# Designed miniproteins, single chains, continued (2), part 71

Each design is a single chain, and the fold is of that chain. pLDDT is the mean over its residues in the fold that is shown.

## One batch from the design tools (miniprotein)

Design m6468
Fold by ESMFold2-Fast:
Structure m6468 (fold): chain A 87 residues (1-87)
Amino acid sequence: KLEAINEFKEEIRKKAVELGVPEEKADSIAFSAAYAMLQAKSPEEAVQRAVDAARKTAEQLGLPKEKIDEIVKAVREIAEKYAPKIF
């Protein structure tokens, strides 16, 4: 369970960097998504919480809307992949 969450966090971080986000901001987005996922009670809630946390953190970091939408899409896809492994 803890291993799957760490893998989830690393995939989000790597994907954000691939999308052009600076590493420090990518780390913040990945941490927020992983932390939110841990607070969920179901796989469906985990995906939604991870997506919401990633969007909020990206907005707070001042990323442009187009980039936020790309990140949110990637976070949803990765969260859907990992949620069944955690729950």
Scores: mean pLDDT 84

Design m6469
Fold by ESMFold2-Fast:
Structure m6469 (fold): chain A 115 residues (1-115)
Amino acid sequence: NLQDELLLNEIKTALREADVPEELIEPTALLLSDYLTGQGFEYKPGFREDVLKQLLDPSFTGVDPSFKNALQDLLKAIKEKDPEKAENALNEIERLTNYTFNPEKKNSLLNALKS
């Protein structure tokens, strides 16, 4: 739907601003979009500034440090194209949040990292 498309586009923009490689933007954004909508987040004006930039900023302290560290480990692994570290970070996010990523989208990201 339109709200999901707007959220996905804001996530893609935030990932570009965080220096994620262009070829990894789509699979990363799809995973994060599913996670955020699963947690009850919806698109609204300012969502990128109010939520996404703060979650992706290493200096932000308003979230659980373990979750933030796992998310930063994921971003680092994606930038370094390390599929093993990316999988470990995704597994840690799942453990900390009691959330399960879509296996097909998770595998899509991990396969893109191997390319």
Scores: mean pLDDT 77

Design m6470
Fold by ESMFold2-Fast:
Structure m6470 (fold): chain A 79 residues (1-79)
Amino acid sequence: MELYKKGERLREEAKKLIEEGEKLGDKEGVEKAQETIRKIDEVENGTENGMTGEESKEKFEEAERLLKESKKSIEEKKK
């Protein structure tokens, strides 16, 4: 339950960053936000394929890192 709520939150934040990045023309920020969503999808699909809890945790940590990098890129473009 907690992991699903966290994944949903990260996905929602990433979608907002994609919208902002597209409006600003920040391809890098958009790509990193898209990669965040991709990592979340890999966790959901991997759970169905027997992915371990450690692997899921690592993918979530990667997603959080990418989301942070995307946000920083977009903030930089705002000047």
Scores: mean pLDDT 78

Design m6471
Fold by ESMFold2-Fast:
Structure m6471 (fold): chain A 93 residues (1-93)
Amino acid sequence: MNKEYQKEEAIKTVESVEAAIPELEKEIKEALEAGDKQKLASLISAAGILLSAVELALDWLEEVGADEEEIERARETAERLRELIKKAKEEAE
């Protein structure tokens, strides 16, 4: 079924993004401490791309009726990225 491929790709996307968040948080913190506005803008843009990927993955997981743990993981990952982007933008002011 096409749904199996959709589920597998969505899970891989969430796992890849979740694994990338700690390094992204570190780089954003370092850019903020250094006052590197160009680097910070680039990192916020990158976080936005990752958020879009996780939101698409979440939609796919919901469509295929994936496990509640997989759906919750995707939601938590998306929320963590949204919070990171919000804080980075607020501190850049």
Scores: mean pLDDT 84

Design m6472
Fold by ESMFold2-Fast:
Structure m6472 (fold): chain A 93 residues (1-93)
Amino acid sequence: MEISNVEKARAHLEQLLPSLEEERRRTEEELERAKREGADKEIIETLEELIEELRRAIEAAKDKSKKGIEEAYELEVKASLLRMKLAILKKES
């Protein structure tokens, strides 16, 4: 039943892929800046985790299998949680 929506899910991922690539690029720039500015170790580690999750989400989105589509959406949720954690850490610093 959910499988009948795979084509719609693929179209959504194709629209999301440029945004994921852009976010990965910006997060890598933010990590380099944080390292230069001597940010808290927890902030640096959270940025590194976010980059890894974004990289995995991009690879999963490129895998046009149903499993790859499902994994890409799960990894996007993890990236959103890491972004929220990063915002909290920056506020506490």
Scores: mean pLDDT 76

Design m6473
Fold by ESMFold2-Fast:
Structure m6473 (fold): chain A 90 residues (1-90)
Amino acid sequence: SSSLREQAKKLNEEGKKAFEKGDLDKAIELYSESSRLAKKSGDIKLYLESSGNLSDVLKKKGETKKARELSIQSTSDSLISIGDEIDKSL
């Protein structure tokens, strides 16, 4: 929904501010929620952006394996979502 998309966008922006301040734990929380709401709203672009930002914060915190796994999963999820929309259009 448009409301979920707007919430996801605000959380992504708040996550960026937390990351800039060095509050890595808060940035992880905000980006995680942004990514979840973006996925539920069908906003693939925002989902990739928030998931990418989350991956960057995880790397900075030293959670390199989690960051890599998230990047692979978010890319795969987005490709599947695009495929589903193509199939619906055919």
Scores: mean pLDDT 82

Design m6474
Fold by ESMFold2-Fast:
Structure m6474 (fold): chain A 114 residues (1-114)
Amino acid sequence: MEKEKEKELYLGFAKALKDSGYKVAVVTLPTPFGKEIRKEAEKEGIEGLTHEEFAKAEKYDVVVAEPHPAVLAAAIELDLKQPLLFPKIPKNLLDVKDPFELGYKQAEEKVKKL
């Protein structure tokens, strides 16, 4: 349940950036959870990459990523110029009725600052 809601939040976040006209890539760890996020993002026409494929993100305007040391290390090693954005997972995620909408709204607030 919690991981499914977290996935929906990531998807809403990435979709909002795409709907705002940005070319978006989603970068995750090569975990089962990360794979599900990438798979669902690809259904929306959003490129799914692992942190090991991070060099491919250079052709995108914005990167949505899991907040993990391996992702941050890869971004630093590549000297990534694009905004690297992390969806904020609320402590009460299980009580969130629409995690997709929450992610979408978070991204809209980030777009205003880009």
Scores: mean pLDDT 82

Design m6475
Fold by ESMFold2-Fast:
Structure m6475 (fold): chain A 87 residues (1-87)
Amino acid sequence: MEKEMEERFEKLAQAILDAARAGDTEAVLGEVDFLVGSAKRGAPKEVLEKGIEAAQKSVETVRAINPEAAERVQKRLDEARKALDEL
């Protein structure tokens, strides 16, 4: 299960980056919301770190396309990081 979870979050990280490059801001937000929810449900830090890093890189890409959406992604990312720090 741990290996399947790690693969899932690696795919999530790639999906966030791909969506950001495609300019699909709603897809980026949806993937980041899944990351936030996973952190709040106690997913291991090791598997979430790649997703959080991908989301942080995506904020810069999204900002070039839609600055307001980048702020929304950043707020969600801050929630995910806060949830991880509380564990």
Scores: mean pLDDT 74

Design m6476
Fold by ESMFold2-Fast:
Structure m6476 (fold): chain A 73 residues (1-73)
Amino acid sequence: DLHRKIQQLAAEAVQLLQQAQRDPGSRSSLMARAQDIIAELQALLDQLQADASVRDAAQKLLEQVQQFQAQTL
């Protein structure tokens, strides 16, 4: 289920960003891992071009994760 995978990836990225806030010593490595997950979300968004409703949902989740990343840095 693509919707569940997108939600799981977004949740994992948020968890990594939260860990980066709690552990400054590991921040750069945790941020790099979060960026990898964000890149996977972007790739999934590109693959969903044929289904506008699923793409819109994925794009909103991606924007939320990117917004959180910007606030964490």
Scores: mean pLDDT 71

Design m6477
Fold by ESMFold2-Fast:
Structure m6477 (fold): chain A 65 residues (1-65)
Amino acid sequence: GVELAAQLLARETGIPVETARRLVELALAGDVEAAARELSRLTGMPLEKARRAVEGAVRLAQLLG
């Protein structure tokens, strides 16, 4: 679930695992846009790319429990 999704998001984006875990948990709580905006600010990536990365991590967390 959340731990594996956070580890993969951290590897893909270069952010710390603890930060990635917070973003995955925020998105799972229903605030994908807030998580995407924070990822965009932390990495400098475009918001659309950050949103797709967060959505992928949420799907992975849900599929793996």
Scores: mean pLDDT 86

Design m6478
Fold by ESMFold2-Fast:
Structure m6478 (fold): chain A 94 residues (1-94)
Amino acid sequence: DEKKAAEEVSKVTAEEAKELKEKLKKAEIPEEEKKELIKELLEEIFKKMVEASKKSKSLTEIVNSLYEAAKKLEKEGKATEGEKRFLKVVEEVK
């Protein structure tokens, strides 16, 4: 199921981003350096996710639809925690 695959990839990426952010917060790294390091790590993870989705036209379309839906829901204040994490990862990589 292509939908399940896209959802799983999005969830894994968001969870990794959250773990990295928590670890960096505990390390007491200056915020500027912390943001840059998180962005670099998220960029690599997201790049792998995008490359994986390119192997399937349907997966690419689903990932794009999820991003647009999450962005709209966040703007309306209705986004779930997972949707906010996914959106944040995508925006940090841009």
Scores: mean pLDDT 60

Design m6479
Fold by ESMFold2-Fast:
Structure m6479 (fold): chain A 103 residues (1-103)
Amino acid sequence: EEVEKLVNEMQLAAQEAFDAINKGDVPAAEKALDRFEEIARKLLELGHDKAVRNAATLAVSLYRKAKEAGHTEIADRAYEVALELAEKVDPSSVENIKKIKEK
C-alpha cells in the first residue's frame, strides 16, 4: 500500500518532469526531478529494488528527452540520478547508461 503509493508518486513526478521539459519550463522540471529523486531514494532505503530499477530507467528517459530539447542542466541531473540508482540496484547496467551519454 505505502510502496504502491510511493511508486505512483514517483511515476507522477517523472511525468511532471517530462511535461515541464516539453514546455521548456526548466524551474518546473527541476522541481519535479527533485521530488522524483526524493521518492526514488526513499524506495531505495525501503529495499524496493524493482521500483528503484524502474526509477533508473525513467531517469535515463528524462536524460534523453532533456538532451534532445537542449536542456543540458536537466539532462545532466537526470543522467547522474540514473547512474546513482543503477549503481545501487543494477551495477551491470551502469556501462550501458554511460554509452548512452557517449553516443
Scores: mean pLDDT 84

Design m6480
Fold by ESMFold2-Fast:
Parts: C-alpha cells; sequence; structure tokens
Structure m6480 (fold): chain A 77 residues (1-77)
C-alpha cells in the first residue's frame, strides 16, 4: 500500500494539466486511506477528487465524492 500511495502522489504532480487524471488519482488515494481506516486523509482526498470531477463537468461523481468526504470527515472526529 505504501508504494501505491507514493506512485499516486508522484502522478498528481504530473497531472496538473489533466484534471480528469487528477480526479482519478485523488479518488484512488481516498480509497486507499479508507481501507486503512484513516478517515481524515480519506476525506481530504475524496474532497480533492470531487473538486476535479466538478472542474471536468462530472457533477455526478463530484457530488458522490463530496458526500463521501463529508461522511468520512465526521467519522474522523
Amino acid sequence: MEKAKKVLEELIERAKDNPELAARVYETLGKIYDIEKNYEEAAKYYQKAADFYLQVGDTEKANEFREKAEKYKEKAK
């Protein structure tokens, strides 16, 4: 899992010109942290995914991941 997070973080730096790729990378990071039960980091990355999905016009996924971010932010309290 640690190697996967490292690769995804490196991809984010290169994905600044590709919001769709950035959205998918942040979604995957959110899922990894969710599996680890690190709800604070999961919420953070799901929120980033929602922001990029909204930027590319995928309002359905933006809504889905924003709701996941809010839910996991509550679990982290």
Scores: mean pLDDT 80

Design m6481
Fold by ESMFold2-Fast:
Structure m6481 (fold): chain A 83 residues (1-83)
Amino acid sequence: SLRERLEEAERRVEEVRKQAKAQLPDLSTQQALQLLTHVISAESGVFTARRMLESGADEAVIEREIEGVEQVLDYIEANLLPA
C-alpha cells in the first residue's frame, strides 16, 4: 500500500540520516554540503508525502511524490554514502 511504502521511505530517510552523521567527520566541506542537501531534500519529500496522504490527496500524486523520495534515497546510497 502507499502507506506501507511511505513508512519504508521514512525508515530509509532515518537510516540515511544516521549514516550521514557518522560519515560527516571524514568528509570535505563540499562533500558534507552535497550529502546534507540531498538528505534534507529526502526529509522534505517524506514530509510532503505524509501530509498528502493525511489530507486524502489523489493516490497517483502521492505515489509520484514517494517515487521522487525513493529516487533521491537511491542516489544518496549509490553516490554519496558508499555501500
Scores: mean pLDDT 87

Design m6482
Fold by ESMFold2-Fast:
Structure m6482 (fold): chain A 79 residues (1-79)
Amino acid sequence: MTVEELKAKLAQITVEADKVTPSTPTHLYDVAKKLGLDKAVANAASVLDYDDAQSGGTVTNEARKLGITVEDAIKVLKA
């Protein structure tokens, strides 16, 4: 999977997360799991969840809106 493909899948997660809890913070990792997405996508979602905890939800709002990550999904994995 390329970084660009990963970004597209993260955009799908953010759209789905907004439908589940539009006004309440939701862990993107949980949404990725429920959608049965690839482990790489789920791991990237967990990175966004982690940043949300540190930034009070500001960064995840931008990620959800634009379908981009905390600096390109932090290199797909950070891992």
Scores: mean pLDDT 53

Design m6483
Fold by ESMFold2-Fast:
Structure m6483 (fold): chain A 99 residues (1-99)
Amino acid sequence: SEEELEAELEAALAELEAAVAAKDLDAVEAAIKRILDIIFEAIDRGRVELALRLIDRAIDVLRRLREEVKDEDPELAFVLEVGEGLLEIIRGLLKRIYE
């Protein structure tokens, strides 16, 4: 359901925030991968508008976390920036295909 995927995203975002606080790069990468898996599940279910909302929510959180760590941990900031960039590409492709 829509509510199930939204709840799964919020859980994955909470895992991401915990991983960032711990400065655990492996956990951050795993959380970003989980976020991508959830978004692709929404796409696979034909829920394009839901996928776009999940992407926008994830981008907002990734951007905030990157700003918080950019001066303290440049490697962690770079991983978060890559995650944001991947989501922006997926968002652009979805809008182009489903216009």
Scores: mean pLDDT 90

Design m6484
Fold by ESMFold2-Fast:
Structure m6484 (fold): chain A 55 residues (1-55)
Amino acid sequence: SEYLEEMERLLAEATGDARRHAAAVLGLARKEAQEGKLTPEMARNALAAVRAALA
């Protein structure tokens, strides 16, 4: 998923508490993707949450 790739890219440049929070969001999204449960809407929401955590 291009959303997961973008989240990984954002996380690579992140540090501290913001990174830990963003990593948790990405971890959940990856788990949902592996289980075949990640919808495009869920992926967009996860990316938005990562961006908010890193702002």
Scores: mean pLDDT 83

Design m6485
Fold by ESMFold2-Fast:
Structure m6485 (fold): chain A 67 residues (1-67)
Amino acid sequence: SAEEEQVALLRDLIARGRAMIEAGKLTPDQVARMEALIALFEQAIATKDYEGLREKLRERRRAAEAG
């Protein structure tokens, strides 16, 4: 189902993020940002709040001054 596909995608992203942290090539700032992103994905899976996740990702992009 679409729900199972969404959860599988988020789990893959979490696993990839954890693997990057464990590889030890990230700066402390990059680790902190990655851990924050992983926490957002874990919360979305736990609560099934994918709209809330989308909004939090939009807030982070706006805050990044990358536009």
Scores: mean pLDDT 82

Design m6486
Fold by ESMFold2-Fast:
Structure m6486 (fold): chain A 65 residues (1-65)
Amino acid sequence: MDGGEAVEILGKIYNEGLKNGKSAEEIVEELKKHEEALKALADGLEVSVEQVLEGARNGAEVELS
């Protein structure tokens, strides 16, 4: 899986979670189910999977406020 595919998969989960009123923690839990996409995005950005998940959590907290 490349970074572009990872962005599409993870972005859909993130946006659908926000739209459906899921908490930041619930969104992060759903993202964790997509290990290949998380690894591909983290590798492409040269960061850790944990940093990707932290960014998503922080973003969701802002959007859900």
Scores: mean pLDDT 80

Design m6487
Fold by ESMFold2-Fast:
Structure m6487 (fold): chain A 57 residues (1-57)
Amino acid sequence: SGRALAKRLASRDTGLSDAQLDAIEAATTDEELRAIAEEAGISVRTARSIKEGLHSL
């Protein structure tokens, strides 16, 4: 499946908006991921796993 499907599944599983998922995918540093994770109410580990999943597709 493509990244669009992966983003939909991540949104369903985490409750994150498309904008939040786009921010996670675009983040290039751990600091950016941490800031997004804290604002979204998820762990940095969860944000990192989402980014890795989206990047591998």
Scores: mean pLDDT 74

Design m6488
Fold by ESMFold2-Fast:
Structure m6488 (fold): chain A 90 residues (1-90)
Amino acid sequence: SAKEEVIKVLDELAEQIEKILPGSPLAEEILLFIERAKEYIKKSDDVKEVIEQIIEELEKLAEQLKKSHPEAAKVLEEARKKLEEILKKI
């Protein structure tokens, strides 16, 4: 299902963030966002709206981190692109 695909993308993103920024306050903030996004997608009846909101937030985070943490920004952008591909299928 689209929900399962989104959750997999978010789980993979969480693993990458923990590898890139281990034990940092920034990683904790991003991981908290990811956990909230996973809860939101699980509880939502309208998957498309939730995916659109997650994409927008990932884009904002990537832009904020582009200069200070370019590797983290890249991983966030890659997750956003994967979610956009899921969105096109629904």
Scores: mean pLDDT 87

Design m6489
Fold by ESMFold2-Fast:
Structure m6489 (fold): chain A 101 residues (1-101)
Amino acid sequence: MEEILEEIRKLVEEAKARLQTISDPDEQKALADEANERIKKLEEELFSKMTPEEKIAYLDEQIKRAEEFIKKTESVPYLRDINQKILDELKAEKKKLEEEL
């Protein structure tokens, strides 16, 4: 599972680096679509291998990181609001999984 997460991270970083060198909107869209399809396949594989308990543990770690990030960005309202939305979505996903157990 950690190997799939690392592969997703690597694909995202490689896509970002390539997008910075491409000025053509059509080529940017094609690269983004290719990266998105690869990431989606890896996410589906990750999802199928995770137990509900492992997914809850993963979400707990993400929630903790999001809370720390909100605290760091408290002085910047725009970043705080974005991070708060992410935190709310993570908490909702965790609650849904806990209710299915």
Scores: mean pLDDT 72

Design m6490
Fold by ESMFold2-Fast:
Structure m6490 (fold): chain A 79 residues (1-79)
Amino acid sequence: MKIVIVASTEEDGIAAGKKLTGKEAIIVRTAEEAVEALREHPDRPVVLLGSGAEALIEASKAAAEAGAELYLAENGRIA
């Protein structure tokens, strides 16, 4: 299953990725990079690094385009 995670910090994103997949995360900063990473590495978690509504909107677009599950990683929690 393809997974994209929105996180404001690399630490939160990487930790969430490991918890969800057991695999090393790919860190990206745009929706376009996230879609490409999800296509090349469908079994690895992709972390879209950003904060606020803009990052969530970009991650939602990437998730819809790539057919991925969307998660939010914040303060050591996954939603």
Scores: mean pLDDT 82

Design m6491
Fold by ESMFold2-Fast:
Structure m6491 (fold): chain A 62 residues (1-62)
Amino acid sequence: SKEQILEELLKGLPEKLRKIAKDYFEKTGDVEAVGVAITEALSKSKDEEEQVKIFEELMKKY
């Protein structure tokens, strides 16, 4: 299910990034968009606060 895919995507992520990604999924149901945004955030920064900011900026465009 989409919920199982989301749980696997969130496993091992920083707490703040997990929370915002889960909140976005609850709002949209779009696990693919969540996965892309997580990958982008992780690739651009190693800092949790920066990762959250990158995720939020990507999600504002959708």
Scores: mean pLDDT 80

Design m6492
Fold by ESMFold2-Fast:
Structure m6492 (fold): chain A 71 residues (1-71)
Amino acid sequence: KLKEELVKELKSIEDESKKAALAVGLAILGIGAILDGDYETAREIAEALKEAFPDDETVQRVAERLLEQAE
């Protein structure tokens, strides 16, 4: 599953700056997936962001908006 692979990759990154950059990149890809009508990919990305950044309010908010648009 894409979500499981993304969570594993995000958790394997020890460099916080690289992890943050990847999170931003994934959010952009999620928006692109919604615009392309690929709601499944957008949902998987959003769920991965929610699981990898549970204490980051900004990331949680972005992920929740992606899930709302992917319905």
Scores: mean pLDDT 78

Design m6493
Fold by ESMFold2-Fast:
Structure m6493 (fold): chain A 97 residues (1-97)
Amino acid sequence: MENEKLLEAAVEAVKAGDHDKALELFEKLTKTEKDPESLYKAVERVVEAAIEKGDYDLALEIIKIALKTAPDDQKLITKLIGLELRVIGLMLDEELK
């Protein structure tokens, strides 16, 4: 699917440290993906790649874009907020240790 190619390209941009490209590709993905479950899975994959790179600022910006563009789905919004809190917790753990 076109959305899978955008997701793979966004993940590769994150792994390459190209923040601008990662954000551009992810924003394009959020405009084309209207299924809440598929959108959350895409956010989770891009955020995990950013966490693995230690780029917590990028992970938070990805979640912020998803929250702004997400369909009006309470379960999706709740999961995205939970993911944001997890990223913040990981940032604090790295700062303290």
Scores: mean pLDDT 81

Design m6494
Fold by ESMFold2-Fast:
Structure m6494 (fold): chain A 92 residues (1-92)
Amino acid sequence: SPQEVIEQVVRDLETALELMKEALKLQENGGDPKKVAILYTAAMLLAIGSEITLRLNKMPQQVIDEVEKALKALRDKKLEEAEKYIEKVKEL
């Protein structure tokens, strides 16, 4: 159902946000650069996969637009902005 697609995308975006938070915290604390790269890559793949999932399921453009904003915020490492867009997706 459309609702199940949104719920899955929200879970994936929330996981992406947590992985990105861990990556940035490790980078700030001088952690292993390889682990930082793996966490960053995993977060971005989940976020990109979320947009692809919505498009393949022909979800409304309004939902896709909010997910694209969340993805851009994650890519730009604007975590508070990403969280706000994820919350907006949850309200749709």
Scores: mean pLDDT 89

Design m6495
Fold by ESMFold2-Fast:
Structure m6495 (fold): chain A 82 residues (1-82)
Amino acid sequence: SAELARQQSIIVAAALIEIRRERGWEPRNAEEAALFERVLAEAARASEEARERARALLEENIARSSDPEARAELEAALRRLE
């Protein structure tokens, strides 16, 4: 469903935000900071089905990635969803 696809995307985005924040990356402005907090909050309320789909999507993207830096970030995001 469209809602599951939306939740899947939000879960992936939240995992990437967490990884980037651990590396010291900060929002550019107040609007981006508010967006990050909304994404994190929405991901926390996502269904288990959406979480399973997000894990599968990350595994597929990792398998198709040829960029070592992008692959490492995706692998870190996948570990966050375990």
Scores: mean pLDDT 84

Design m6496
Fold by ESMFold2-Fast:
Structure m6496 (fold): chain A 85 residues (1-85)
Amino acid sequence: SRADLERALALAQATVAASADPAAAEAALRAMLATPHAEDAAAFLQLGLVAGERLDVLRALAGSADPRVAALAEASLRLAEAIEK
């Protein structure tokens, strides 16, 4: 719902503002993926890291030992590169 997207956006913005390093971003992403609201992870990557131009963090997450984190980060990085055409 719209309310769920607004919640996800607020969570993504708060997470990016509070923690600007890859380890903190990965911890937040893993926490989101452990909930039934997997869309929070997508919102974090797309609205927090892609729109926030945190490509450094996205590249670090793409190297994660968690294959779910790595796959989502790689997909988001490819999307960011496609948008910048």
Scores: mean pLDDT 68

Design m6497
Fold by ESMFold2-Fast:
Structure m6497 (fold): chain A 96 residues (1-96)
Amino acid sequence: RREEALRHLERAIEDLEKAKNSDDVEKQIEYLKEALEHITRALRLEGDNIELIAFALQVIGLIWELEKGLVTPEQLKKDIDALIEGLREVIERLRA
């Protein structure tokens, strides 16, 4: 269970890095949706993890902002970097 949740969080980070490195809005949205699916699966395995709920909501917000054209490429990169950093911290705590 824990190992499966960790694998999903690591895959979410990979998808977030792909979104950050893409210059195509449609591909960025696709990668963010893939990251959201992995965070959601980790949340189902861990249960009641408030930080994972918060990260899922942040990814939903980023998808909405991209769909509406409300976020710049520079801001998107910063928001994704913050999500990656936060997810890495959760992974380290779950390994402890």
Scores: mean pLDDT 85

Design m6498
Fold by ESMFold2-Fast:
Structure m6498 (fold): chain A 77 residues (1-77)
Amino acid sequence: GVGETTTVTGPAEQLRSAWLQAAKDSGKTLTLVSEQQGPNTRVYTYLTSDKKTQYVFTVTRLPDGTEVGTLERINLP
């Protein structure tokens, strides 16, 4: 599949919440299928109801306390 990546800076929960709300407002139903936590990272994997698109939301915390969110969209076969 073809992937697309977007990177933003801000608080992890606000970034994820805003994206989930935007997806809902666009008529997309997302299911959380995986959650992983590391010392400075959190990874959330979502699947659309039609199972044609996977979203991976990754939050990385920097030593100064700054959080960076990366959203990857993957089109499934």
Scores: mean pLDDT 77

Design m6499
Fold by ESMFold2-Fast:
Structure m6499 (fold): chain A 69 residues (1-69)
Amino acid sequence: MTAEEREEKRRRTALLLYEAAKLAKEMGWDYLLSPESEEYMKRVAEENPEEREKARKLAEEAIKEYLEE
């Protein structure tokens, strides 16, 4: 795995975790992430709006399937 491939995977992971972190906070699991980690994930989301939108859609599908049904 190249450094560029690793960085892309890190960004995608951060975007998914950011969506999960929002849900975790709503469920009272705010202790799962440090403030520093959450801030990092927020910045990645702001800098990568298209990839963030894909992660948001995946989170919405998961919520609908597993939490709303």
Scores: mean pLDDT 70

Design m6500
Fold by ESMFold2-Fast:
Structure m6500 (fold): chain A 95 residues (1-95)
Amino acid sequence: SMEEKKLVEEVEKLVEEVIDDPEEKEKLIKRARESLTGLLETALQVTVKALDKGDLELAKRAVRVAERIMELLKKTDPGAYHAYKPSLDALRDAV
């Protein structure tokens, strides 16, 4: 969908802003493109990295993107939605 394409583009931009290692960046972008769960996992990892760097504004942006991915997973993969919800809730509370 157009929303999925926009989310992939937003996550790729976040990876470019937060991840310094070229090999890690390539692996995360590949994961983000493979599936909605890969896209979510990448957004969550970017959030953790942004928090580690003390970049709260970037961490908030990553959480908002992860929330939008979760809305899609709720409809397409409810099992994945329930599995990842505690991780997202914990990161949301950290920002």
Scores: mean pLDDT 88

Design m6501
Fold by ESMFold2-Fast:
Structure m6501 (fold): chain A 81 residues (1-81)
Amino acid sequence: MLPSHLTPEQQAVRREIDADLDALVAAHADASLAELTRIAQNRLDTTYPEHIRLAAEVLTARMLRLIGDEIDAELAARRAA
């Protein structure tokens, strides 16, 4: 994992990346996980080219959470069907 000790500037950028990802997920609530991942990756690559490692950490954490949510939703849907 990336070290938790970041400069104030890096901490601010990380918070901004996390907020951008949260907004993207909300804006694309009807998109598949694969589509969300592609959109997020393109957005982060173009918006934060100097912070690729921070962006990768935040994106990875978010995708892991979304994968967990998607699996839970799929299992619930199968049970309901």
Scores: mean pLDDT 74

